# Ledger of designs, part 12: designed miniproteins, single chains, continued (5)

Each design is a single chain, and the fold is of that chain. pLDDT is the mean over its residues in the fold that is shown.

## One batch from the design tools (miniprotein)

Design m16386
Fold by ESMFold2-Fast:
Structure m16386 (fold): chain A 93 residues (1-93)
Amino acid sequence: KVREELEKLKKEFKEKYNLTDDQIRYITLPLARFLGITEEQLRAILEGKPAPDELMEAVVEILKIVHKALERPTTPEFLRELMKEVIELRKKL
C-alpha cells in the first residue's frame, strides 16, 4: 500500500544517507515542483498527513528516482531513464 511504501522509502533515506525529514523534502522539492506538487503538499505527505493516492504515489516515485540518482553515476542513458519516469509521472497528475 502506498503509505507503507512511502514510510519504508523515508526510513531507507534516513538510515542510509543520514538525512532528516527536512533534508529529504529539500532534495525531492525540485522534482515535486516540476510535477506541479507544491512544497506544502510535499511537506504534508512526508509528515504522514492525508493526501490523494495519486499525489502519494507521485511522491513515492520521486523518492525512487532520487534514490537511483544517489546510488549510481549519472550517464546519458541513466538520465534518459530518469527523465522518462518523471515525464510519465507528470502525465498522471
Scores: mean pLDDT 75

Design m16387
Fold by ESMFold2-Fast:
Structure m16387 (fold): chain A 61 residues (1-61)
Amino acid sequence: MLTEADLERVRALLEREQIPLEALEDPELFRKIAAASGVEIPEEELEEAQRRTIAWLRERA
């Protein structure tokens, strides 16, 4: 399960690299962004993690 710290690391990467939130809607790009943020997500949880990350970031935008 993604922690709030994991979600904040993704947000920080998006801000640092000037990546728009919409980039996370691409599953392959989400995987790369998560890995670059140091967030380990099991392959079977990627789709759920993607949905939760986008929802969390949109709520806090």
Scores: mean pLDDT 80

Design m16388
Fold by ESMFold2-Fast:
Structure m16388 (fold): chain A 101 residues (1-101)
Amino acid sequence: SPLPPLVVMDLQYREGVNFTNNGNNALQNSNNGQGTQNDVKVLETQIKNLENGIGSARKVYDIALSRNDFDLARISLDYIDSSRTSLNNLKEALKKAKESL
């Protein structure tokens, strides 16, 4: 059976927090001119996972609206907005890491 939407959201949110922490480490390395092949792989993985998380959050938003669950809809939008900010930061870090190789 598919997971309940709230459980899916919680899992994606927790993944997103972990992705941001890993991305911050790679960001620090890139900003110091110490970007590595491993940092590139980490950033590419974090970007893919975060894009998947945004996709899942959009589905949860649609389900929330269909059920008139406006609290869940707000939580899913907040996650999408925060994730888009993190995604932009990770993409900039990836660019810097590739330039340092």
Scores: mean pLDDT 72

Design m16389
Fold by ESMFold2-Fast:
Structure m16389 (fold): chain A 68 residues (1-68)
Amino acid sequence: STVDEVQQQTDYLVDQLKKGRLSEDQVQSALDNLREYAERETDPEVKAKILQLVEQTEKEVEKILKEK
């Protein structure tokens, strides 16, 4: 499903950030793209789930960056 694909993408971004393989700017750009994608989603239930995943991922990214 679209939600499962977004979950896989956000998990990938967090993992790559932790490994230093993606920069903060690259991760932020990817999250901005996911948020834009959610804004264009016509199913309100799917849109809400994607936005929740993006918000949760942004909080995880903040924690990782504070540890560096």
Scores: mean pLDDT 84

Design m16390
Fold by ESMFold2-Fast:
Structure m16390 (fold): chain A 61 residues (1-61)
Amino acid sequence: MEREKLHQEALQRAREFDSEIEKLKAEYEKTGDPEVKERYRKLQAEATEFSLEYDEKLEKL
């Protein structure tokens, strides 16, 4: 179904968020930079919001 493709695209976008979050966590472990820590926390929140929005769209289908 075309819906399956849309779901897969959303998963890929979520994976991109997860990848960025992991990169920032690794960088924080290496540098101890509090700005990096803030960036990964903000990305976590943004990724969570994106997931919630997509779940709402799926519920309508």
Scores: mean pLDDT 76

Design m16391
Fold by ESMFold2-Fast:
Structure m16391 (fold): chain A 69 residues (1-69)
Amino acid sequence: MIKAANERIIKALRDAEEKMKGVITSEDVAKLVGVAIRGIGDILDDPSKAEAVAKETIEEMEKIADEAL
């Protein structure tokens, strides 16, 4: 469970970077990486909530990518 949730967050981070290709700023990178690290940290602190945390983290990252486009 925890490994799969972390892999989903990393995939979402890569997908967001690809979506923002050509328009991404250093601030956008900091926001995306910060959200990903926080989500992974939250999963490590409470693995029983891994699915919920992964979903929320991915949604926040997708929102950042959409707002940058």
Scores: mean pLDDT 76

Design m16392
Fold by ESMFold2-Fast:
Structure m16392 (fold): chain A 94 residues (1-94)
Amino acid sequence: MSKLEQLEKLLAELEQIRASDAPAEEKLRRLAAIVGEAARISEDPKVKEFLESVYRTVQRLLDEGRVPSEDELEALLEFVITVIRAEIARLKAA
């Protein structure tokens, strides 16, 4: 699977998480796994650092038992989706 295909798959998984009625903690755990994988795949150093920062933030929230509000979780999901969409667009333009 190409890096582009892997990122598109991760984007689809993020959209499914956003649309699902799953508990916030489960969405947060799934988000952490996806962001970690996206950071590993991403070749842009700024995108990689950004995704790694999000991964650390989400892991810290989970470790502290802090579940964000629905609005905060939605904002975080939209933010990550935006970054991954930008990376996909960059790869398609290359």
Scores: mean pLDDT 83

Design m16393
Fold by ESMFold2-Fast:
Structure m16393 (fold): chain A 65 residues (1-65)
Amino acid sequence: MDVEELVARGERAFAAGDYETAALYYYFALLEQPQDARIHANYARAVAALREQHPDREIAAPPPL
């Protein structure tokens, strides 16, 4: 799957409030383009939203490759 397709799917999931799926797609995009600042920002945003969605538990973001 192309990086642009992964980013697009992540953006759609984020817009739908599915932050876990959004973070997953952005993470796969980071595996393909680990130096892309845009993807890093989108991944961080999705992880932050996911943590806010689950305020009663600590959610650790996995490190990018």
Scores: mean pLDDT 75

Design m16394
Fold by ESMFold2-Fast:
Structure m16394 (fold): chain A 65 residues (1-65)
Amino acid sequence: MAARRATADRVIELARKSAAGLPPEVQARVDKALEEYRAAVDAGDSEKATEAMQEVSDILGRAAP
């Protein structure tokens, strides 16, 4: 449990760092998706966690092609 949360926190930190140069509205969308990811990890829902990370990747990819 604790190890998964530590890994999730690291992933969230890296995603936020990637979003740091983006407009605030895009950063807010990334933060929302990362909150969904953390909630899914806490619930043990690997499918939801994967879906939320896919959303983060899509947002970042569209903002920085």
Scores: mean pLDDT 76

Design m16395
Fold by ESMFold2-Fast:
Structure m16395 (fold): chain A 64 residues (1-64)
Amino acid sequence: MEKLEEAFKKYDKDGDGKLTKEEFIEFMKELGYSDFIAEIYFEKYKGEDGKIDFESFKKAVEEL
C-alpha cells in the first residue's frame, strides 16, 4: 500500500498532489494496461478539476 504513494509521487510531475490524464495513462501503461483501460479508469476516478487525486488513485489501483 505504501508503494502506491511512491508511484503516485513519481508520476505527479508538478507536485500538486494530483495526476493529469497523461500522467495517469503513463502509470497504467507501465503496469501493462492499454490506453483504453487507462482512459476508462481515469474518467471513472477523476475529480471535478479533471485530475485524479491520491484517494481516487488508490481506489482505481485497488480495483485492478
Scores: mean pLDDT 78

Design m16396
Fold by ESMFold2-Fast:
Structure m16396 (fold): chain A 78 residues (1-78)
Amino acid sequence: SDLVEETEARMRQLLEEIRRALANGDWMSATKLQLRAVGYFQDAMLKARQLGDSEGVERIESLSKEWNEEVARLVAES
């Protein structure tokens, strides 16, 4: 859905900001961006539920899990 695609695009932007923060040794900014991402995923899930889009909810949940795994990998590589 458009909501899922918009969420994915926004989360990719946050991932790039986190990567840049980690590259600069700015762990505080990286942590704050991760906390902000939790809010964005929760907002996207709420919107999908308001639309009655159960498939969209499941896809956003999967996207959140995959995104968190990628961030954990970036942190481990830093």
Scores: mean pLDDT 85

Design m16397
Fold by ESMFold2-Fast:
Structure m16397 (fold): chain A 90 residues (1-90)
Amino acid sequence: MAPSAEEIAAMIEAILADEEKGKAMVELAKKELPKAPAEIASLDLSPEEKEIALKAVAEIEEILATEKDPRVAAAKIALTLNKAAVEIAA
C-alpha cells in the first residue's frame, strides 16, 4: 500500500518529535532498501508504476548516502515516498 497523507504526516511528526524514531526509520530503510527492487518486481504493478517505485528507491539510497542527520534523512525519505505514491495514484 502506498503511504497515505495521514501516514506521511504521522511519520514526519514522529521523526521531528522523536530522534529515536528518526534513527529507527533510517535503519529500517537501510535494511529494506536492498530488498526493495526484488519486492517491487514481484508486485502486481504496471511497468510505469514500477519505474516510479524504483526511482523512489534510488532517491532514498542517495539520501542515506549524503544526509548525516537521521531526522533530516527520515523526513526526506517520507517526502520521497509521498511523491512516489502520488505519481503512482495518478
Scores: mean pLDDT 74

Design m16398
Fold by ESMFold2-Fast:
Structure m16398 (fold): chain A 97 residues (1-97)
Amino acid sequence: MISKEKAEEFLKLFKELQPELFEKLKKRKEPVTTLDIPKEKFDKALALIKEKIEKDVKEIFSGDFFDDLATEADIPLEAVEDVFLELLKELLELAPI
């Protein structure tokens, strides 16, 4: 599980570096895509982001991370926003900012 300190660091960086995406996802109650993503692939993508938060949170907001995540987890690029939505919900519960 992500530590509260790492969750706070990630949420602060997300808000500072991608404010429009942060606010867009914070307002979402439903998934962004209607594509049928297998749970196993979705869970893999979520786990990969959580691993990166623990090891190098800044890299998540650099360059091609979204494309790399989509490729590694074998999900459409559009589904990456849904993975971030789920992550944001979990981390805001752990570390409200």
Scores: mean pLDDT 75

Design m16399
Fold by ESMFold2-Fast:
Structure m16399 (fold): chain A 84 residues (1-84)
Amino acid sequence: MAEVERERAGNDEAIDYALKKAKEVGFLDTAEKLAAESRAHLDRAAQGTPEETRKHLFEAGAYAGLLMIFAKAAEIGSENEKRR
């Protein structure tokens, strides 16, 4: 339980940052879907066996990581668009 709570806090900070960037660039819809998937896995991790908790924590981190990659790509895309 405590492990899931710590991961949730860190994940929420990363997700909030990425969502702010996605909103600025117009990438919000996809970012919200990835954030929802990450949070859903954290919720499942809180209720599973220790093995299921580890699997869901990994999945939650993977979705958050993918969200950060897309947020970075959106920032780069916005910069390139303004070069025109």
Scores: mean pLDDT 70

Design m16400
Fold by ESMFold2-Fast:
Structure m16400 (fold): chain A 72 residues (1-72)
Amino acid sequence: NEEMEKLLKEAKEYVEELKKLYEENPDDKKLQDLYNKAEQYYNILLAAIKNNDFEIAKESYELIKELLEQAK
């Protein structure tokens, strides 16, 4: 499913951007929390895609996107 593959790719980019922000500011507790949550939602997204659960996959993607917006 091309749409699910796109969500996964974009979500991975968002998580990697959050990781970079945290690595540049390792003492920032807020960035650490946002990155940890993004990793958890990314794992939920991976499981949802594997189970063909489009609703959970989209929800997880949107949550990751929101976490990145909070980091900016």
Scores: mean pLDDT 86

Design m16401
Fold by ESMFold2-Fast:
Structure m16401 (fold): chain A 94 residues (1-94)
Amino acid sequence: NEELARLVLEYAQRIAEIVEPVDPELAKKILELGQRAADALLAGDLASAAKALTELVETIERAMQKLEELGKEETLQKVREALREAAEDLNRLL
């Protein structure tokens, strides 16, 4: 789970950085949830990891909706690209 924890934290940090200029509080929540998920994965606490990952996905979906509503198309595209890269990296681990 070390590689999965590293990927979760890395992509949560990247997405938080992309979102921060538009919504700093939402970016902070993404980063905090990414850290919680990574810590739970490293500890082998799969129940806490699943909860944190679910909240992380929901928070990223809220961020994407807000970016779309605000017409921040370029920023939204950067989030989509980070998510695609995360999915590709995850597939390499499976």
Scores: mean pLDDT 87

Design m16402
Fold by ESMFold2-Fast:
Structure m16402 (fold): chain A 70 residues (1-70)
Amino acid sequence: SKIEKALEEVKEMEKKGASVDEMWEFIEKLVREGLLSEIDYGVILLRDAVLKLSPKEIAKLIKEELEKRK
């Protein structure tokens, strides 16, 4: 899914030594570009979790939120 692809990009940024602020800004940029519009609020709220959670764990949380909205 596009959410998983976006989070894999965040993981690649981390491997390149990107800061958590840079990873968070990337997520916000995707929201602004409309790529994550379905979960705009969810992604923004999870920004602080990027510090504590792996990209896979964040993807699971996003999937769970989307599942609850079905």
Scores: mean pLDDT 61

Design m16403
Fold by ESMFold2-Fast:
Structure m16403 (fold): chain A 84 residues (1-84)
Amino acid sequence: NAELEKVLDEIEKKLIEKYGNEKRTVLQIALDVLKYLDENKDKIDPEVIEQIRKALVNLIKKYGIDEKMTVKEFFEKLREELKK
């Protein structure tokens, strides 16, 4: 899905600009992703929003909220959840 990849790339780029290579908690990065989706809900397909939200829940269940990782590592793991 070209729109899904575009949305993920836009969010990842924005969060890399904000945090660089700094490690942040899964919870902190997930909340920033959710904020982007809410602020841009009128511009994004609702099905894409639902797919990303579901993948975020699965990522949080797998790694836990307190796990620390870079934005790049987070989005690599998020894309793996979206392949399922």
Scores: mean pLDDT 88

Design m16404
Fold by ESMFold2-Fast:
Structure m16404 (fold): chain A 75 residues (1-75)
Amino acid sequence: AAAHLAAAVRALQAGDYEAAIAHAQATLADPDASLAQRAGAHFILSVAYNKLGKKEEAKKYLEESEALAEEIAAL
């Protein structure tokens, strides 16, 4: 999970939005991914989809990321 999340961040910074999506999805597919790692992966998906012009998908993942971030803040 952590390695895929780090790779997703690097891909996003490099402008490789498709690679960022792939690594973020790999993070979400990992059953050992923490709540924080899942929130981060959803956030990366929202940014990457927004950059690719997929605005509705970006909104969906942003809302999911915000909901998870609120759970983390409540801990």
Scores: mean pLDDT 79

Design m16405
Fold by ESMFold2-Fast:
Structure m16405 (fold): chain A 58 residues (1-58)
Amino acid sequence: SPAVREAFLSRLREALPGLEASLAEMEAEADQLSLEGQIALALSRIGVEEEKRLLAAA
């Protein structure tokens, strides 16, 4: 549904600045993260990059 797609993209646009800020905080402390924390940071980087790509393609 176009309405569902637009709602999803709107939510991503609203959430993205907060996600980027959280990612920046984790990156600033990357050297102090556990192995699990380092994996979570890597996955978060991939997720934010894919979200940006999705929004750019929309």
Scores: mean pLDDT 80

Design m16406
Fold by ESMFold2-Fast:
Structure m16406 (fold): chain A 94 residues (1-94)
Amino acid sequence: MKTEEERERLFREVEVSLLLMQAALYKRIADRYEKNGDYDKAIESYKKAIETLEQALALLDEMPDSPETARLRQWIEDEIAEYKKRLEELEKKK
């Protein structure tokens, strides 16, 4: 039977998933602005994507330790690193 604690954990898993989708959307918006030469808007969108991924990491810290949670954390950290590298490249093109 699901306890209140189990319901809270499931809700948190849904929140993490929604944040990951939101970050992916900001990344796609940034890619579109970059293609159009709107580097300032691309930079803003990448910064929003990074902020959203950092929020997802904070929520994962409140979840139980598991191989799946550890793998997801690593993937998010890798994505943040790539987005920060892309920001540096975009700032050089301005």
Scores: mean pLDDT 83

Design m16407
Fold by ESMFold2-Fast:
Structure m16407 (fold): chain A 100 residues (1-100)
Amino acid sequence: MSLEEQLRRLLDAYLAAEAAHPERSARVEAAVRAAYPDIRMTELELLAAQHVARREGISVEEAYRRMSPEEMREALVERLGELAAKFPETFQEELEYIQQ
């Protein structure tokens, strides 16, 4: 499996985990709302919006409003790829854990 395919599978697993545990998502969303009170974001949406904001030189709030679901997925894959490149051993352990 390619690294990109592994990152997409990891993203899908995280999204499924968020959907399965709405109480956990609500707590994370409350913390995100405290940091960005003008927008409603999940933790993964914040990660994607921050990546797009850095890439395009715009605010996190503007990136979130502009971002489609497809752009969110691509931004998450790109950001997870950056993290995997910087911390390959830690990221490999997380991939192996998720695949169980």
Scores: mean pLDDT 67

Design m16408
Fold by ESMFold2-Fast:
Structure m16408 (fold): chain A 83 residues (1-83)
Amino acid sequence: SLEAQAAELERLIREGAPLEELIAALRRFGGAAEGAILELRMLRSDEETQREAAEEVVAKLLEAGREVDEELVEKRLEELLAR
C-alpha cells in the first residue's frame, strides 16, 4: 500500500540508508517519482548531493500525504539539484 511504502521511505531516511536503497523505495511510488529518479541518474552529481536531493523529495512527499504529481516532484528535485 502507499501507506506502507511511505513508512518504509521514512524508516530508510531515519536509518541513513544508502542512496541506491532510497531510489529503489522512490520507484515504489510509481509515476510520481519516475521523473525525479531519472533526473538523479542523469545529473551524475556526487552521491552526497543526490542523497540529499532524494531525502528532501521523500520528505515533501510524506508531508503532502503522498498527494503529489510527477511535475511537482520533478520541480522540487530540480530546485534542490540546481544548488
Scores: mean pLDDT 57

Design m16409
Fold by ESMFold2-Fast:
Structure m16409 (fold): chain A 68 residues (1-68)
Amino acid sequence: SAATRAEVEALLEEAERRATRLYLEGDRQGALDVYTSAVDRAIELAADDPELKARLEARRARAVQNLS
């Protein structure tokens, strides 16, 4: 639903801000942990939206590749 997408977007935007702060402070692992945790929660929220779930899984994989 549009409400679920808005909630997921807000969750990921906040996680990106927190992860960016940690990364700039030299905590790369903390940045990855914060972001992937938020994406995992977003995937749970999108349980009944397979297209959104697939996009979130792709985002998670990309974050692991870019921050690992």
Scores: mean pLDDT 84

Design m16410
Fold by ESMFold2-Fast:
Structure m16410 (fold): chain A 94 residues (1-94)
Amino acid sequence: MKSLLELFEEALERLKETAEKNKDASKEEQKKALMELIEEQVEEFREEGLSEAQIRAMESLLRLLVDELIKTNDVELFIKNAEKVKEQVRKNPP
């Protein structure tokens, strides 16, 4: 099984790739693509054996990052926020 941090880092990389692929799409289309990816990541977290509490905590963090990305349309700010959240998860895993 992958670690919680490893799963979170993989989810962040996939979100970044999806954001870059959809950067020229409407905000509605970007949000849909990113939210669908979060749902896929939640299923992967469950398959890897994370608890429902851990899954909910990770989903909340990913959704928060996506909401900020959609509001700002700033991938550089997303990367900075993702690194900050990653350090918080590293120090205080759910």
Scores: mean pLDDT 79

Design m16411
Fold by ESMFold2-Fast:
Structure m16411 (fold): chain A 59 residues (1-59)
Amino acid sequence: SAAEDRALAEERLARGEVTAQELAYAREINSPALPALLRFRVVPESVSVGTIRALLELL
């Protein structure tokens, strides 16, 4: 659900973590959040597209 995706995104944001999938997606859509995401620690986790979208909305 959108609420679950947002909760997961908020938890990861609080930890200062980002996945390679999130960075790839942000680059593909030319996201204004990309500079902020580049400051995060890259972790080897898989995430849903919903979680990626929720994270970008929080930045």
Scores: mean pLDDT 77

Design m16412
Fold by ESMFold2-Fast:
Structure m16412 (fold): chain A 76 residues (1-76)
Amino acid sequence: MTSPEDLARGGIEVLRSIGDSAINSSLSNGDYNSAKKIEDVMKETIKEMEKYAKKGDSEGVKKALIKGVSKINEIS
């Protein structure tokens, strides 16, 4: 069974993949404001996921990831 820490590690990797792609797209279009917002959402989401992982809360990690990805999609 995946530990909360392993779930956070994998989730952060997924978040970075999605976020980096979105940032690159925004920068390529000259949308520096959206790129900055996506970067801020990624940093916030990573901190939230790590916080839930330390608490042993796998559902918290999962919800944080889903919320972060949703916010990135809304900006993009």
Scores: mean pLDDT 85

Design m16413
Fold by ESMFold2-Fast:
Structure m16413 (fold): chain A 65 residues (1-65)
Amino acid sequence: MTVEITLVGEKPLVDSAGEVYEGGETIRLRNAEVTVRSDGTMLARDRETGRQLLGDAADVEVREV
């Protein structure tokens, strides 16, 4: 499923390809897997590209589209 990740915190996120995202940006991942761990870490992976985004779950809003 397509997932939209919106950065609601002020910290930038960097994906596994080196792309930098700033606060207020929305990242769209096609066929993404998203896992929120018990320590509050969010890991999102695009299954088609293999691109990964790692961040704090408190700094992001995740929505399936």
Scores: mean pLDDT 77

Design m16414
Fold by ESMFold2-Fast:
Structure m16414 (fold): chain A 87 residues (1-87)
Amino acid sequence: MSLEEKAELLLSMAIALANEASHVLDAATRRRLVALLQELARAIAAGDYERAKALFLEMLDLLREATAGDEERLALIERLTQQVREL
C-alpha cells in the first residue's frame, strides 16, 4: 500500500470507530473523541502520517477506557490497534 492509501484507510477506520462508539459515550468523552478525530484529519491533510497514526492510537486508548465491559467493542478496538501498528 502507498502512504496515501494507508492515510485514507486510517481516516476511514477512525471515522467508523467514532460513529460506532458515539452512542455509548458521555458528552465529555464524545467531545474529546471528536477533537482527536479533527486533529487526525488535519494531520492527514498536512501529510503528517506519523502524527495521524499517533492520534488514532490515542483515540483507541480513550475508547478502551470508556468501553470497559463491552466485549464486542473492546474486540473491535484491539483489532483496530493491531491494524494501525501494522501500517
Scores: mean pLDDT 78

Design m16415
Fold by ESMFold2-Fast:
Structure m16415 (fold): chain A 67 residues (1-67)
Amino acid sequence: VPVIEVGYMSEEEMKKRAKELRDKYGVKEIILKGTYEGTVDPSGGSYLTNAKKAFESQGIKVVKIIA
């Protein structure tokens, strides 16, 4: 299962990355790794929680989160 590191990506960039992983590499499941502890979306909520939702919205299952 690939480990995908996320830090300073927008929701649009995360969705674009998810689509590429799915369409070019046939990836269906990932482990999501945060590069910075305590990163929070300026709109509220956890950056990693929002990243999980972005990847899952594109059909990639997040099986584990590493903060």
Scores: mean pLDDT 74

Design m16416
Fold by ESMFold2-Fast:
Structure m16416 (fold): chain A 59 residues (1-59)
Amino acid sequence: ASRDDQLELVAALLASQFAQVSLNDAAFAAVVRRYLPQASQAEIEHVRQTYEVLKLKQA
């Protein structure tokens, strides 16, 4: 899968796992880097934006 597909999959996984939990920026970055150790700040931001959209769709 492409890098963008990996970012979207991680966002979907986090939206499923943490739908009822509020994560601060540091905690979110740490969890993203658990799955994607080489993730840049821009990639972490992309994952967070996708995660927030997916969380809203589950509400």
Scores: mean pLDDT 77

Design m16417
Fold by ESMFold2-Fast:
Structure m16417 (fold): chain A 95 residues (1-95)
Amino acid sequence: SEAEEHLEKALELSSPEDAEHIRRQFELTRQDLEEGRREVERLSSLPDSELLGNRVRVIYEASATVHALSSIVLLLSSGNREAASEVGQAVNELL
């Protein structure tokens, strides 16, 4: 997938320690987005399900974004702008 290709580039451009942090945070991003999709599906049978589903989606996407931003901030603080850009692109491919 395009997300995986950008993630692998970010990991290759990072120190081993930063790469472990990036991989963990990206896995949390994927889990948040998957859980959000499952909750939206569960709500689809309820009255006003579209409004409820949109609110739940926003909450999980916000959580996923925070995990992604953790990696981006870490990389930017070490001057690794190229790896930070690749993490951003990987997350955009998941959204």
Scores: mean pLDDT 81

Design m16418
Fold by ESMFold2-Fast:
Structure m16418 (fold): chain A 83 residues (1-83)
Amino acid sequence: SARENLEKGKEYFEKGDYEKAIEYYQKALSDLENSTSPEDLLLRAQAYANISKAYEKLGDYKKAEEYYNLAVEYAQKYQELRA
């Protein structure tokens, strides 16, 4: 599930394996494909934010910024549904 893949990604991030963390965060995004539920929009925003942080740790600031912008976009979509 998306939640399980996010948790596995966080475990690898904590171990310093940022590339493997990104792999699991991307699996979480795949699990969330085509879902627009508020919960899934929030999980997608979390996955993008975590990918951004992992790229920052890898020194790929361009990818970090791209994923950060996606995280903000999906967090905003979530907030609009909670109005």
Scores: mean pLDDT 86

Design m16419
Fold by ESMFold2-Fast:
Structure m16419 (fold): chain A 72 residues (1-72)
Amino acid sequence: SILDEVLKLFDLDGDGTITEEELKIAFSRFDVDGDGKITKEELRRFLESLGFTDVSDEEIDKLVEYLNKLLE
């Protein structure tokens, strides 16, 4: 799962889990537009920069919805 790979990268505690707050802080740092909202295009570009290519639109939509829900 792309979500699992992303969570692994943002595991700031190194305990194999990440809290909503940690994920929110980590991803806000990578908000390209600085608008406090992650777009599908921003997330896709971000994931591609980390080497995650060939991510499906369905997975991007799911992850965007999840992250924006945390950032709101």
Scores: mean pLDDT 63

Design m16420
Fold by ESMFold2-Fast:
Structure m16420 (fold): chain A 81 residues (1-81)
Amino acid sequence: MNPVAEALARGIEARAEGLASGELSEEEVETWKRSLVASLSLLPKEEAKKLLEEARRILEERGASEEALEMVREIEEELGL
């Protein structure tokens, strides 16, 4: 398993759950998401796509929430994937 994709999946799940529970503010989650998008935009587009596809697979295997999966989709949209 790709450790970067696993860390990404855990990060997304934590932010989605924190937002849903009110533990994290919308602004904190958006700030993290913007930083992540900026970092991923430095990678070749195909590598960013593979990392997000692997992260999505990990989230699905872990039974993550619909909110976590939607966050992956939003990140993909911001990257033009």
Scores: mean pLDDT 84

Design m16421
Fold by ESMFold2-Fast:
Structure m16421 (fold): chain A 64 residues (1-64)
Amino acid sequence: EEEERQKLLEEKRAEFEKRLEELRRQGETDPIATKIAEAEELVLQGKDSSELNEEINAYLESLE
């Protein structure tokens, strides 16, 4: 399970990087872009980013 957590962190990091790239392309510089950057920082540090992930996912789903 600890090994699975490390794998999930890698996946989340790659996903956040892709999402940040997409938002930069769209010219997004509001609070949600900041939250995505904060979540990426937390994931890279191995910290819990669940709250930020939830906010990011809700925002991205609203764009679909």
Scores: mean pLDDT 66

